# Designs tried in a protein design run: designed miniproteins, single chains, continued (5). Part 95

Each design is a single chain, and the fold is of that chain. pLDDT is the mean over its residues in the fold that is shown.

## One batch from the design tools (miniprotein)

Design m19505
Fold by ESMFold2-Fast:
Structure m19505 (fold): chain A 110 residues (1-110)
Amino acid sequence: MEIEEFVKKYAEELRKLAEELRKVADQSTNPEAADLLRRGADILEAAAEVLENFDKIPLRTAARMLRSAADALENLADEVEKLGDPQGAKTLRRGAEVLREAADYLEKAA
């Protein structure tokens, strides 16, 4: 896969996951869990912007940013799970997995 096709595909996937997190947050009866889920959506949208601007950022720097975002989503998933939202936690962990896959690809392309 060419890098341009890759970054477009993964950015679109991250934006879809962000939309899913916002829908889960809107359905949440726990305002603390809803806030954490919306924070996760913001992180995924910021990561999608990093991918969309891959030509303006060194690939190794972009990969590090995506790995940091993945770590942040895992921490949010643990907190959301403790608050009793296993579906929100699963979506956050799926986002972290996608971010790590994207980071691995960018590191190999660098």
Scores: mean pLDDT 88

Design m19506
Fold by ESMFold2-Fast:
Structure m19506 (fold): chain A 102 residues (1-102)
Amino acid sequence: MITLTPSSVTAKEGSSVTLNATFSEDVGTDVDWLKQKEGEEPQLLIKNASTRAPGVDSRISASGSGTNYSLTISNLKKEDSATYTAIDRKTGEKASATLTVE
């Protein structure tokens, strides 16, 4: 089971947001983060807990180990408004949070 906190957040352009994913079991580094806008294909942001995917903005970073993982987006832009999903690569289980940038 994955718990993503906050599940919904509204933040100001230029600020930063952190999403925290808590796993019921130790997942090692088998955590990926995706970004998805409605009607679009999911975009891979982070693989193996902390490795940015090619072409992903340096404003996006992730860290964590064991059962606690985080995704941080700094210097928020309106284009960052999307659903963000944490994936347990061992089970395929997912949890999502919605970010709105105003």
Scores: mean pLDDT 84

Design m19507
Fold by ESMFold2-Fast:
Structure m19507 (fold): chain A 108 residues (1-108)
Amino acid sequence: MGERAKEEAERARRAAEGAGEAGIAGSKSENVAAGAAAGAIAAIGAGEGARIAGRRAETEEAREAAAEAAEEAARAAEEAAKAAKDEAARKALAGAAEFAREAAEEAR
């Protein structure tokens, strides 16, 4: 892999890890709507990170780290969806969680 591809994989891995943490924090928000939005954004971000790492990095370490972060973000989004009373927020969180799980599996 070229220098650029390695740098992008490293960036994707860190972004996915951060997204996972943000998703968990969002799910614990006292403002359910804000927590739902944060969880959905984190799950989508983690999923994208995993796909980028899988396609470009070709490194087992980068793919595995991104996949694990995406799975963690998906779990946070699923928990936020269960707590959400707004139908639109619930659907967004459920969709984001499913996307992150699929992306994590593809990255492996």
Scores: mean pLDDT 64

Design m19508
Fold by ESMFold2-Fast:
Structure m19508 (fold): chain A 84 residues (1-84)
Amino acid sequence: AAEKEKAEVQAILREIARLAEEDPVRALELYVEALKARLEKNKDVLKPEEYEEVMAKMEAELPAALEYVRENPERVREDMIALA
């Protein structure tokens, strides 16, 4: 189980790194979607209040993160490639 989950995370990170070279904004959007999907999958482990708080923070921070990526695409691209 742990090995399969690790492989899935690595596959997502590789795809994000690949997209970061072509379109860092789209790479960030994919990363956020992957995080939301993982939170939804583990929703039963989190208290409802904790789940709502994390989701609300992500939604509130996403516009600023997207703006940062638009203003600093080369830096974000390099950082995401390094993450893979």
Scores: mean pLDDT 66

Design m19509
Fold by ESMFold2-Fast:
Structure m19509 (fold): chain A 79 residues (1-79)
Amino acid sequence: SKASLYAAAGILETAGDINEEMGEYRVAAEDYRAAGELYEKVGDNKKAARSYRKAAEAYERAGELEEAERARRRAEELE
């Protein structure tokens, strides 16, 4: 259901926050990106854009510049 996908997105966003606090920036970026994809599927474009922006920042901190640019562009598409 949409509610289940929304709950899963929230769990992934929280996991991303924890991994970022642990300095696991690549894993955090992947968690935030997955959360963004789920928010997008349920039509919450504002939360999806926010999650993709967090993914972009985490990818930059991980040195994954191409992934960071892709996540940033996806956030812009949803705004």
Scores: mean pLDDT 90

Design m19510
Fold by ESMFold2-Fast:
Structure m19510 (fold): chain A 95 residues (1-95)
Amino acid sequence: AIEEEAEEVLEEAEEVKEAIEEGDIEKAREEIKELLEELGELADEIEKEDKEKAREFLLKGIGLILRVLGELEGGDLEGALRAVEELKRLVEETA
């Protein structure tokens, strides 16, 4: 169900946030991989109801994940945290 997959995405986003706050960039990258997989599963559940909404959600979500990765590569941990919070908001507004 969309609500269950949304909860899993939010849990993984929180794990990414915790790793970034701890300064553990390697752990943050590992959690981002899991977050990307859960984001795909959520998009698949949304597609069952609305294919266009699922596509828009997935593209926005991937864009935010790329922003998190870019900010981590640049050493902007605050920017990375802001991108994670924006992703959490996208999930909450979509589910």
Scores: mean pLDDT 87

Design m19511
Fold by ESMFold2-Fast:
Structure m19511 (fold): chain A 109 residues (1-109)
Amino acid sequence: TDAEKEELIEKLARKIEEEMKKQPGIKPEIAENIADTIKHYLKKALGLPYTVHPANAPNRTGATSPLSPAEQALATLKFLLDSGLISEDLYKAAEALIAGDLEAARKYL
């Protein structure tokens, strides 16, 4: 269900933030910003509606990118994984979410 997808996206974003905050040299604001960015891309990739704050209307989110939201989320996560900033389990959770495999995503989280 959409509620299960949203729950898993929130859990994934929280775990990304927590793992990045444990890394030496990563400022809390950077970890929070990256987690929020991945959360927004995953919501877009999974077709989940989100309430846009009225101050952000029209719905102009970020720079134009040739990558799909799913590709943007995975590219960001792959960079974090390759940099040693997050565990492979978080990357696998995101892949499972994008594939629609909510049970696998839950297992990795």
Scores: mean pLDDT 73

Design m19512
Fold by ESMFold2-Fast:
Structure m19512 (fold): chain A 50 residues (1-50)
Amino acid sequence: MITFDPETLKKLKDFYEDFIKRAEEGLKKINGTPEEKEVLERLKKRYDSL
């Protein structure tokens, strides 16, 4: 498990979480393609690894 300063880790997670939520919301509104949903899945996996 990667260890960061608590403050830095929180900022990274908050930033990434906001980005993921916006991308997810956008894809939902435009009825994104399976390919676009796959990209979002990869982003979620990266967020989970933080």
Scores: mean pLDDT 72

Design m19513
Fold by ESMFold2-Fast:
Structure m19513 (fold): chain A 78 residues (1-78)
Amino acid sequence: MDELIEALKESLPEDAKIEKIDENLIRVTFPNGGYVVLEVKGNKVRIVETGGVSREQLQLIIEAVSKIFELEPKIELK
């Protein structure tokens, strides 16, 4: 969990808010009010909820997580 929070802090803009909402859940909130909720299970991370995020903001989350963890399901940009 702490490794995911550190990876997100290093990869996301300084004005993005990162909050641990449960032992296995992290919420990232962007300045425009868009958010992503991530669930951690061992070495795997899943995006369980999104709202109001842009494609570019979602890509920043995917890249940050993928440096340390496996994303499930795998999300591809088109």
Scores: mean pLDDT 73

Design m19514
Fold by ESMFold2-Fast:
Structure m19514 (fold): chain A 56 residues (1-56)
Amino acid sequence: MEKLYEEALERIKKLLEEGEDLKTAAVKVANELVEKGVSNEEASLITTRAAQEVAK
């Protein structure tokens, strides 16, 4: 769980640095987690939490 959160946080930060908006970055990372076998619900919770942290 913590490892997935850290990976999501870093990936969202990278996408923002590349010019993506926060919503688009969070959706892209959530889709990446689902492709890795994370449930849709868990992926959404992780990426929402990571996006909120980045938005501070």
Scores: mean pLDDT 80

Design m19515
Fold by ESMFold2-Fast:
Structure m19515 (fold): chain A 64 residues (1-64)
Amino acid sequence: MTATEYAFLGELYLKQGKYEEAKEYAEKALALDPNNKEAWEVLAKVYEKLGEYEKAKEYKEKAK
């Protein structure tokens, strides 16, 4: 799979409320391409849902 495919899977799991799976696939996307904005956005939203607001802010800035 490509970084883009992993980021899309992360977004799909996020939309289903499966935050741990969303995090796993977003991290796989970033391992292939650390500039993947969609993967950073998925991680930001995951951490927001998990109550890790400071990490969510950091990852949101990387998604810009």
Scores: mean pLDDT 83

Design m19516
Fold by ESMFold2-Fast:
Structure m19516 (fold): chain A 103 residues (1-103)
Amino acid sequence: HMPTLEVEGPLPRDDDEEAEFKVTATLEGRTYTIEMKITKDGKVEVKASDGTPEAQRLAEAAIEGAKKGKTINDAYGYAIQGVARELGRLAGLPEELVDAVTR
């Protein structure tokens, strides 16, 4: 089964004070939800829906992605890219294919 990724929330603007959004990832018939808040000063707060290793890895990937952003909009994009890359790895997809999808 193909992994899926859905993002819920408004697209952030560079002049926003904070961005809050929810990422829902589906892997092998299981659903993982990561709630994320990114602030203008680069602070990232993440809540995973459960304590599974998969949910924790997705949350960690989101945090590491967000840290690469220099603006709220960039941090948002990199956080989603990080989750997508880790989801692909958990699904056993080749690293080259994961990189192509997350560009």
Scores: mean pLDDT 75

Design m19517
Fold by ESMFold2-Fast:
Structure m19517 (fold): chain A 75 residues (1-75)
Amino acid sequence: MDEVAEQAAQAFLELAKTGDIETVRRAGVLAGRALKDNPELGEKIVQALRDLSEQHPEVAEALRAGAEALEKTLK
């Protein structure tokens, strides 16, 4: 479970490095919709994204936008 959350967070990190904030935010919404039936995993991904944003200040804004969008989309 934690490994899946870390893998998802890593995918968001790569997207943040190559895309824009809106792309990462949209990915957060899509992930949140996919994880409605597994909100515990969604919450773990949100936390992993927030932790990762502290380690990568250059893309922290994009990662936080993705985390916020995912969290708001989760039921």
Scores: mean pLDDT 82

Design m19518
Fold by ESMFold2-Fast:
Structure m19518 (fold): chain A 64 residues (1-64)
Amino acid sequence: SRRLFEAAKRAIERGDLEAAKLALAVLHTMGDEEASEAARRALDLVEAGDLEGAIRVLEEAIER
């Protein structure tokens, strides 16, 4: 869902990593195959502390 990707991106931008992880977990478990894959990549980057990388993955998913 585009809106959940947008919500995750906004959460990262404001420093709310708990809200970002929650949105990404929902996308990973309940999204289609493409959304699940993008959410997994973004979640891995957030957990590694690469917030800029996570935002890039989310922007790519939103602009599809």
Scores: mean pLDDT 81

Design m19520
Fold by ESMFold2-Fast:
Structure m19520 (fold): chain A 56 residues (1-56)
Amino acid sequence: SMAERRARARAMLRRAAALGTLDDPVVQRVIIHELVTHLGLSREEAEALIREVLAE
């Protein structure tokens, strides 16, 4: 489901944030590509989730 895909994306992003790498624009581009390619999220959804996790 979309909810399960978003939950998986959020978990991946929180791991990257915990490692201190999510603020890196290169890391963000790689993660966006992975979320779009493997979880079927749109680029806009992936970018919104990154902003959400960074705001935590």
Scores: mean pLDDT 83

Design m19521
Fold by ESMFold2-Fast:
Structure m19521 (fold): chain A 71 residues (1-71)
Amino acid sequence: MVEEVKKLAQQAIEAVLAGDLEKAEEYNKKVLELLEEAKAKGESIQPAVEAIAALVEAHREELEAAVRRIE
């Protein structure tokens, strides 16, 4: 689960950086679906959430610049 969430979160970040908000939304939806499935199974989602946060922080400056370009 964590590795799959990391992969999808990475793809969502890459989509935002490319200006493809539709693809970013699709990847984010898949991430949320995986997290909800894990919760339903009684699995801890904390490692996945931490992995997502680390990826976002690593790309924070680039993501902020990309969002400003879309506005």
Scores: mean pLDDT 78

Design m19522
Fold by ESMFold2-Fast:
Structure m19522 (fold): chain A 72 residues (1-72)
Amino acid sequence: MDKEVEAALERMKIAVAEIALKNGKLSREEALKIKIEELEELIRLYRELGDEESAKEAEEELKEAKKELEEL
């Protein structure tokens, strides 16, 4: 398993957390905390892959998720 597959798995974890939130299995706070943790790992993985575009997109998503958590 390489870093590209690891990045795909982190994206899947975020998707699963969002589905769990939508179905009332997670709180908004719990879903945001998972998203923040996985986005921080994704940024690291994308930078190691040299995918600066995906890293930048993940950084913007991280900024928004942190803002949403602070506003709860």
Scores: mean pLDDT 82

Design m19523
Fold by ESMFold2-Fast:
Structure m19523 (fold): chain A 62 residues (1-62)
Amino acid sequence: ASSPEQLEEVRKKVEEELRELGRRLGLSEEEVQALLDGIRSGSASEAALAAAAKVEARLAAL
């Protein structure tokens, strides 16, 4: 079973990777922050959903 510390480390790494990916895909800091807030809260705001759709569109264009 994963410890809470291992889950926290995974979340930190995912946050760093999402910031890097967002920068490469041309997302704003606000769009990346909305996604991170959605992940941490477990509930997606409209801003988080819009940012996720933008990431999907950008990844599909690669």
Scores: mean pLDDT 73

Design m19524
Fold by ESMFold2-Fast:
Order: C-alpha cells, then sequence, then structure tokens
Structure m19524 (fold): chain A 57 residues (1-57)
C-alpha cells in the first residue's frame, strides 16, 4: 500500500506504508526514514494537505 499526495507541492508523490497505527500510518520517506503520515504532512505541507491510499502497484 502507498500514500499518494493529491494536493500541495508534493502532489503525485508516493510513499510506502510500512505499518498502520491506530488512526495514522507509518510511511517510508525517500531517505528511508520511518515517520507518521500526520507528522510528515505537518512538517512538509501546510494544511490542508490531501492524500489518498492506493493498493500496491
Amino acid sequence: MYVVIVMGPLEGKRFKILKKENNDYIIETEDGKKIRLSDFLKEHLELPAGFKIEPED
């Protein structure tokens, strides 16, 4: 599964989902960092940032 950014300066970028945690996802960034999706959106994109979940391509 992947997170796809659908709004903002990272639109179209895909991040691999490593784990689902409660109401959030742990994703892998391009640098191999493991970070919560909500924390990533706050650090890298101003709200509102849009994303969708896609099955593995």
Scores: mean pLDDT 69

Design m19525
Fold by ESMFold2-Fast:
Structure m19525 (fold): chain A 92 residues (1-92)
Amino acid sequence: SDSVKQAADELKDALEKQGFEVEVSVEGNTVNITIKHSNVTQLIGLALKLIGLSLDGYNIEVKIEGDTLYVTIKADTEEKLLEMIKALIEDF
């Protein structure tokens, strides 16, 4: 969806403004985000925010390996996926 891709690009821009290096890919009702930072404390802080959103009913999976945070956002509909991405942008 163009709307999901636009929201994903907006999320990428928001994270890049916070000092992260970000790659985003959209596949169906799934968004995969790869986030890099030299300071692991920044990645941990971001991961905790994402875990909080997941506990609030959003389907967000996070994994940290070295200098990289991997994020997967999954939804049953494009509308729900767009809602999840917008909620994440609002948290920053």
Scores: mean pLDDT 81

Design m19526
Fold by ESMFold2-Fast:
Structure m19526 (fold): chain A 58 residues (1-58)
Amino acid sequence: SAETEELLERAERVGVRMVLEGRVSPDAPAEELVRKALEELGESEERIEAALAHLRTL
């Protein structure tokens, strides 16, 4: 969905910054990076799981 796609785009931007800051390993799985990024953004567990479910279909 458009909302889930927007969540993944936001997670990618935040996740890249976290890797550059040394807060997440550059070798981390995409699911771990997305989860940590969305947690930093204050997203609910329901929204995080929806984003991860969508990521698994890509």
Scores: mean pLDDT 82

Design m19527
Fold by ESMFold2-Fast:
Structure m19527 (fold): chain A 66 residues (1-66)
Amino acid sequence: DKLKKELEKLKKELEEVKKEIAELEAKGEDTQDSVNRLAALKLREIGIEFDIRLLEERIKKEEELK
């Protein structure tokens, strides 16, 4: 239950990061600063997705014990 709440928080953060990426891509700016910012956001997206997968595995293991 606590893990499921944490998973919901991570999913919300992922949605926010994806929205920021979409907004920057919609601007269509090819400046070095915009490229660096997009790269940083995409790395953050990957990190959050990794954390979600780890948390889902932990939830699965706990449900198998019930």
Scores: mean pLDDT 79

Design m19528
Fold by ESMFold2-Fast:
Structure m19528 (fold): chain A 71 residues (1-71)
Amino acid sequence: MEEMRARMRALAAELLASPDPEDRARGLVLLARIAYEEGDLEAAIAYLEEALKLLPDNEEIREALEAVKAA
C-alpha cells in the first residue's frame, strides 16, 4: 500500500512537470486519489477541480469530483 502510494506520487510529480495539460491533469487526478485514500477530502476536491480546469470536458474527472463531494 505505502510503496504503491510512493510510486503514484513519483508518477504524479513526473506528470505535473510535463508541458502537456493532459499529463498535468492526470498527475492531479493521481494526487486526488492519494488524498482521498488518506481521508483528506478537501485536498482531493482541490486537485480534481484543478484537473478539471485543465480538461473541462473530461467526463471522468467531473464524475470523480462529484463522487468525492458526495462522500
Scores: mean pLDDT 81

Design m19529
Fold by ESMFold2-Fast:
Structure m19529 (fold): chain A 73 residues (1-73)
Amino acid sequence: SREQVLAEAEISMYILKGIVSYRLGDYDEAIEAYEKAIELAKEYEEKGLLDKEKAEEIIEESKELLEEVKKRK
């Protein structure tokens, strides 16, 4: 759906922000970005704007990225 495409795009922008911030050594910004991606995935799944399976994939990936940053901070 159009709504799902937009939801995925917004979440992807936060994941990208997290990756870029991490690459630059901005660990706090990377953590905030990944936490926002997780928050949005949960919110959009709750609102029916994102499929449960896709939300779970995004949450799992974002949590792995978040733990990676926390280990190196």
Scores: mean pLDDT 87

Design m19530
Fold by ESMFold2-Fast:
Structure m19530 (fold): chain A 57 residues (1-57)
Amino acid sequence: SLEEKYKYLLKQLLEYYETFPEPLELNPEMQKVKELYEAGKEEEAIKVLKEHLLSTP
C-alpha cells in the first residue's frame, strides 16, 4: 500500500540522517518528521513526509 511505501521511505530517510545529520539541519520539514517519529506520532510523521515530497521538485 502507499502507507507501507511511505513508512519504508521514512525509515530509509531516518537511517540516512543518522549518518549525515547536517542535511537534516538544513531541512526543517525533515527535522519535524524525525521529531514526530521519535515522539511516537508515526502517522503524523508520514503525513508531513508526504506533503514535503509533493511540494519539493
Scores: mean pLDDT 73

Design m19531
Fold by ESMFold2-Fast:
Structure m19531 (fold): chain A 61 residues (1-61)
Amino acid sequence: AEEAVEEINKLLDEAGIDGEAKLIDGEIVIYTTEPEKLKPLLDKFIALAKKYGLSLNIELK
């Protein structure tokens, strides 16, 4: 579970996207000021969440 959050944060940093992923009550929550920049990575994030049995949510910061 924690590995999915670390991978997402690494992908955000590598893409230069302003954001942070956190694990909250079995859900991955991505906080970002740039949700449009997440769209190309969404399929990979969804696949990671599904692999670990977690829900994925995106919140504006």
Scores: mean pLDDT 80

Design m19532
Fold by ESMFold2-Fast:
Structure m19532 (fold): chain A 96 residues (1-96)
Amino acid sequence: GSEIVEARLAARHPLVRQRADEIAKQSKEIREKYEKKDPVKYFEHEVVEGIRLIGLHLAGTYAPDEAAVQAWLDRLDARIEANKPAIEKYIKEKKK
């Protein structure tokens, strides 16, 4: 479960843990802002959060050092940003 992932990240890679905490805070703010006002934006951010958390788990497990973790996180953030328009289109087109 998520608790096991969080414990592993905190124990091995402080940078990965810090980024996970930042994502969790941003996710909470976005949920409170958009959940009732814009369900599409809320769902988009839920998907992005999930992708980020999976990526952080993998980085925390397999990266040999903090510099490698940071490089992996930069790659992850770039991939999420590049895919945001496609995610928005997919959600919009699949809504009946």
Scores: mean pLDDT 59

Design m19533
Fold by ESMFold2-Fast:
Structure m19533 (fold): chain A 81 residues (1-81)
Amino acid sequence: RVAQDVLRVLELAKEAAERGDEERLRLYVDDLEALAEQLEDPELREAALRTVREVREALERGEDPTPIVRRGIEELRRLAE
């Protein structure tokens, strides 16, 4: 299911963010955006796309995106339930 793939990519993004691996994090965020657009549930899709946008904005500002990724995982797990 696409929602499980989204959660898997978010966990990988979290690990990359925790390591400070911005290059890998950007790649996972790109993957997340592509998967999010395939989500049929509009609430789940909007939550995933918001996480993508907020992580990109944090990286642009030189801010730690880790709290944003963690929040995205929590919200998406709640909605996918």
Scores: mean pLDDT 84

Design m19534
Fold by ESMFold2-Fast:
Structure m19534 (fold): chain A 86 residues (1-86)
Amino acid sequence: AGAEGQKAFEEKKYDEAIKHYEEAIKKRPDDPYLWLNLGKAYFEKGEYDKAIEAYKKAIEKAKEMGDEEMLELAEKNLEEAKKKKE
């Protein structure tokens, strides 16, 4: 269900990727994968504040699911985004 967003992201169409991930999140707001990838798309656009907020949501949802791999990945991406704001 994030397939359209992932394809747009891989093609570096970050505005299109954001649109697809936001649309997918409306249907599945508890999916940490969608929040993580929304954050990655904002990060690639240099919108670090929006990336940070999306990564925080990914961390919350990954904790709720007990997805340790997704949690670690979201925490790493959050740290990188915070570093870009310094």
Scores: mean pLDDT 85

Design m19535
Fold by ESMFold2-Fast:
Order: sequence, then structure tokens, then C-alpha cells
Structure m19535 (fold): chain A 74 residues (1-74)
Amino acid sequence: MSVEEALARMRELVDEAEAKYQAGTLTLEDLDRISAEFERLLLEHWQDFTPEQRAEAIELFRRLVALRNAVLAA
């Protein structure tokens, strides 16, 4: 997997989580699965990211954290 493919997959994971949240179908099990894949991709490719790609990855991670906090607060 290239850095560009990894970042695209990370975007897809966050988009999936947000789409499920908007639909009212997002579970903690979904978040655990999505977060595990996201974190694996982040750790695997972190050193290969440009500063701009790292900033995007950090923002995507913050969005997942916000989503988890929202689900836990419900």
C-alpha cells in the first residue's frame, strides 16, 4: 500500500464512521474496528507522510476521537 492509498483509506474509515453516526447506526464495535484499522495505517505509514499528510492524518484522528466521545456520551 502506498502512502496515498493509506491516507485515502484513512479518509474512507472516518467517512464511514461519520456516515453511520448521521444514520444513527454507529456502534462502539464499529468504532473499535474502524479505529484499529486507522491506527494501524497511521503507525505503519507515519514516517513516510509529508508534513501536510501528517496534519491531515491528525485531523482525521481528532474526528474519530470526537465521534467516540459523542457515542460514549449517549
Scores: mean pLDDT 87

Design m19536
Fold by ESMFold2-Fast:
Structure m19536 (fold): chain A 78 residues (1-78)
Amino acid sequence: ELVEKAEELIKEAEEYKKKGDYLTAAKLYGRAGSLYFEAGDLEKAIEAYEKAVELATKAGDEGLKTAAELQLRYVKEA
């Protein structure tokens, strides 16, 4: 359930990324990371948060980038 929803969010994020909407793509990757973390898939949560950081950086959203970096650090320390 959680993993399937996370995969759907990543698919949507990739479509927004192709359209140049890096802000929406970053938000969707962040949500997918949270769902993977709740599911206990730490490796996929890390990958999703790393993508959220990259996309938030491209979008120029420092707040979203910082939030994704903090979540990434938290998951890596778990």
Scores: mean pLDDT 86

Design m19537
Fold by ESMFold2-Fast:
Structure m19537 (fold): chain A 70 residues (1-70)
Amino acid sequence: SKLKEEMLRKIGRILRLIGEKLDLEKELERAKKEGDEEKAKEIEKKLKEIDEEIEKLKKELDELEKKLEE
């Protein structure tokens, strides 16, 4: 099913973004401990962008799941 393939692609992208988020959260903790305010701000911005992309992908995945029930 083309629909199931699309869902798997979106799931894969969400998992990749979650991995990137975990790595960036570790980098943020390090930057805060080192007092690197500029780096901390850059990482916080990237984390926000990742969270927004994950939320968008989750909504798209939810719509695809509804199409499978139709």
Scores: mean pLDDT 86

Design m19538
Fold by ESMFold2-Fast:
Formats: structure tokens, C-alpha cells, sequence
Structure m19538 (fold): chain A 83 residues (1-83)
């Protein structure tokens, strides 16, 4: 389990990703996982229906079912880009 201190930051990261993506409720758990793993520097790829989430240390890349790509980077602060 991740430390409690990281939990609030992970929640804020997940909320930021959800707002940036306008993601449907069905993909929000994957965005929460991506936000959490981004903060702890994990390396993970998660697939969901018609989309993927790829997490590397300091970076999460999310491909939504509509082909939209969202990149979130942690460089002292969370930065989110939508393509």
C-alpha cells in the first residue's frame, strides 16, 4: 500500500486528469490509478475498453477511446497536456 501522505496528492492528480480528459465514469478508475502511480514513480501499462494508460516514473500517458492523448508529467508540479 502507498503511504497516506501520497493519497491526497494522488487524489488531486486523478481529479486533474479527469477534468482535463472529460473522461466518462467507466475510465475514471484507470485515471485514478495513473495519477497514483505517477506520484510514486511506478512503471505500468493498463488497458481498458478502447483505451490505454501507460505510467513511467514522473510521466503518465493516457489514450482515450476517441483517440485523444493526455500526457501528465511530474516535474516538481503536475503538468497536464491534451493532444
Amino acid sequence: SFPPYDEEAAIRAAETLARATQAPPSVQPSLWTAGYLLLVGSNLKVSFSKGTVTVAPGEARIKLPDGTVITARLEGELRVEVE
Scores: mean pLDDT 55

Design m19539
Fold by ESMFold2-Fast:
Formats: C-alpha cells, structure tokens, sequence
Structure m19539 (fold): chain A 87 residues (1-87)
C-alpha cells in the first residue's frame, strides 16, 4: 500500500541519516557541522514525504500525521545521539 511504501521510504531515509551522522562524528565533525548536516537531511526527508503524500491522496490525514511524527521523532533521536557523542 502507499502507506507501507511511505513507511519503508522513511525507514530507509532515517537509516541513511543515522549512518551519515555516525560517519560525521567518527571524522571529528563539530557539533555545529553535525547539526547542519542533520537539519539538511531532515528537511530533504520531509520534502520527499510531502511530495509522496501529494501524489498518494489515498493516504488519510491521520496516516500522514503519523508518518511526519515518526520521521520527526527518528531525526530528533539521531540528533540527540550524535550530539551526545560529540560532547
């Protein structure tokens, strides 16, 4: 279903963001650099999700809210973890 495709897209994007954050931390990136990278990736993922939802009107408003909530929570968790590792 389009909802399951959106979930898979979020999971893949979140996994990529986590890997990029981990690599940045391992490379000695500053807190500011890690934040900027995650802000950019989060923005790109939100843009892709908005585009996907516009093309899939069968996804309900409640399902769309849940997808954005899952994405935002996952990005926030990656950010918190990366910030703790740079400290």
Amino acid sequence: SPYEEALAMIEKGVAAARAVADEAVAAGASLEQVRATLDLMGGLLRHELRRFLAENPEISEEQAEELFRRLDEAVAEIRARAEALVA
Scores: mean pLDDT 87

Design m19540
Fold by ESMFold2-Fast:
Structure m19540 (fold): chain A 73 residues (1-73)
Amino acid sequence: MSDLEKGKQYLKEGKFDEAIKYYEKTIEKDPNNAEAYRNLAIAYGLRYEQTGNPEDRAKAAEYYKKAKELLGE
């Protein structure tokens, strides 16, 4: 399985820390992977809903914007 696929699997399992780790590894290898940034935004957003950590909310917004930029809007 690719790092992106592993991230998606952990996200489905509610393992947000592992999902974030594998999505971050994906963007390290391919900084233009819009899907990885979108999934990072989702994972950070869901972890924020669970923990209330304001850093996760900020990261979710940041990665969501990056994904839109990479998709040309």
Scores: mean pLDDT 86

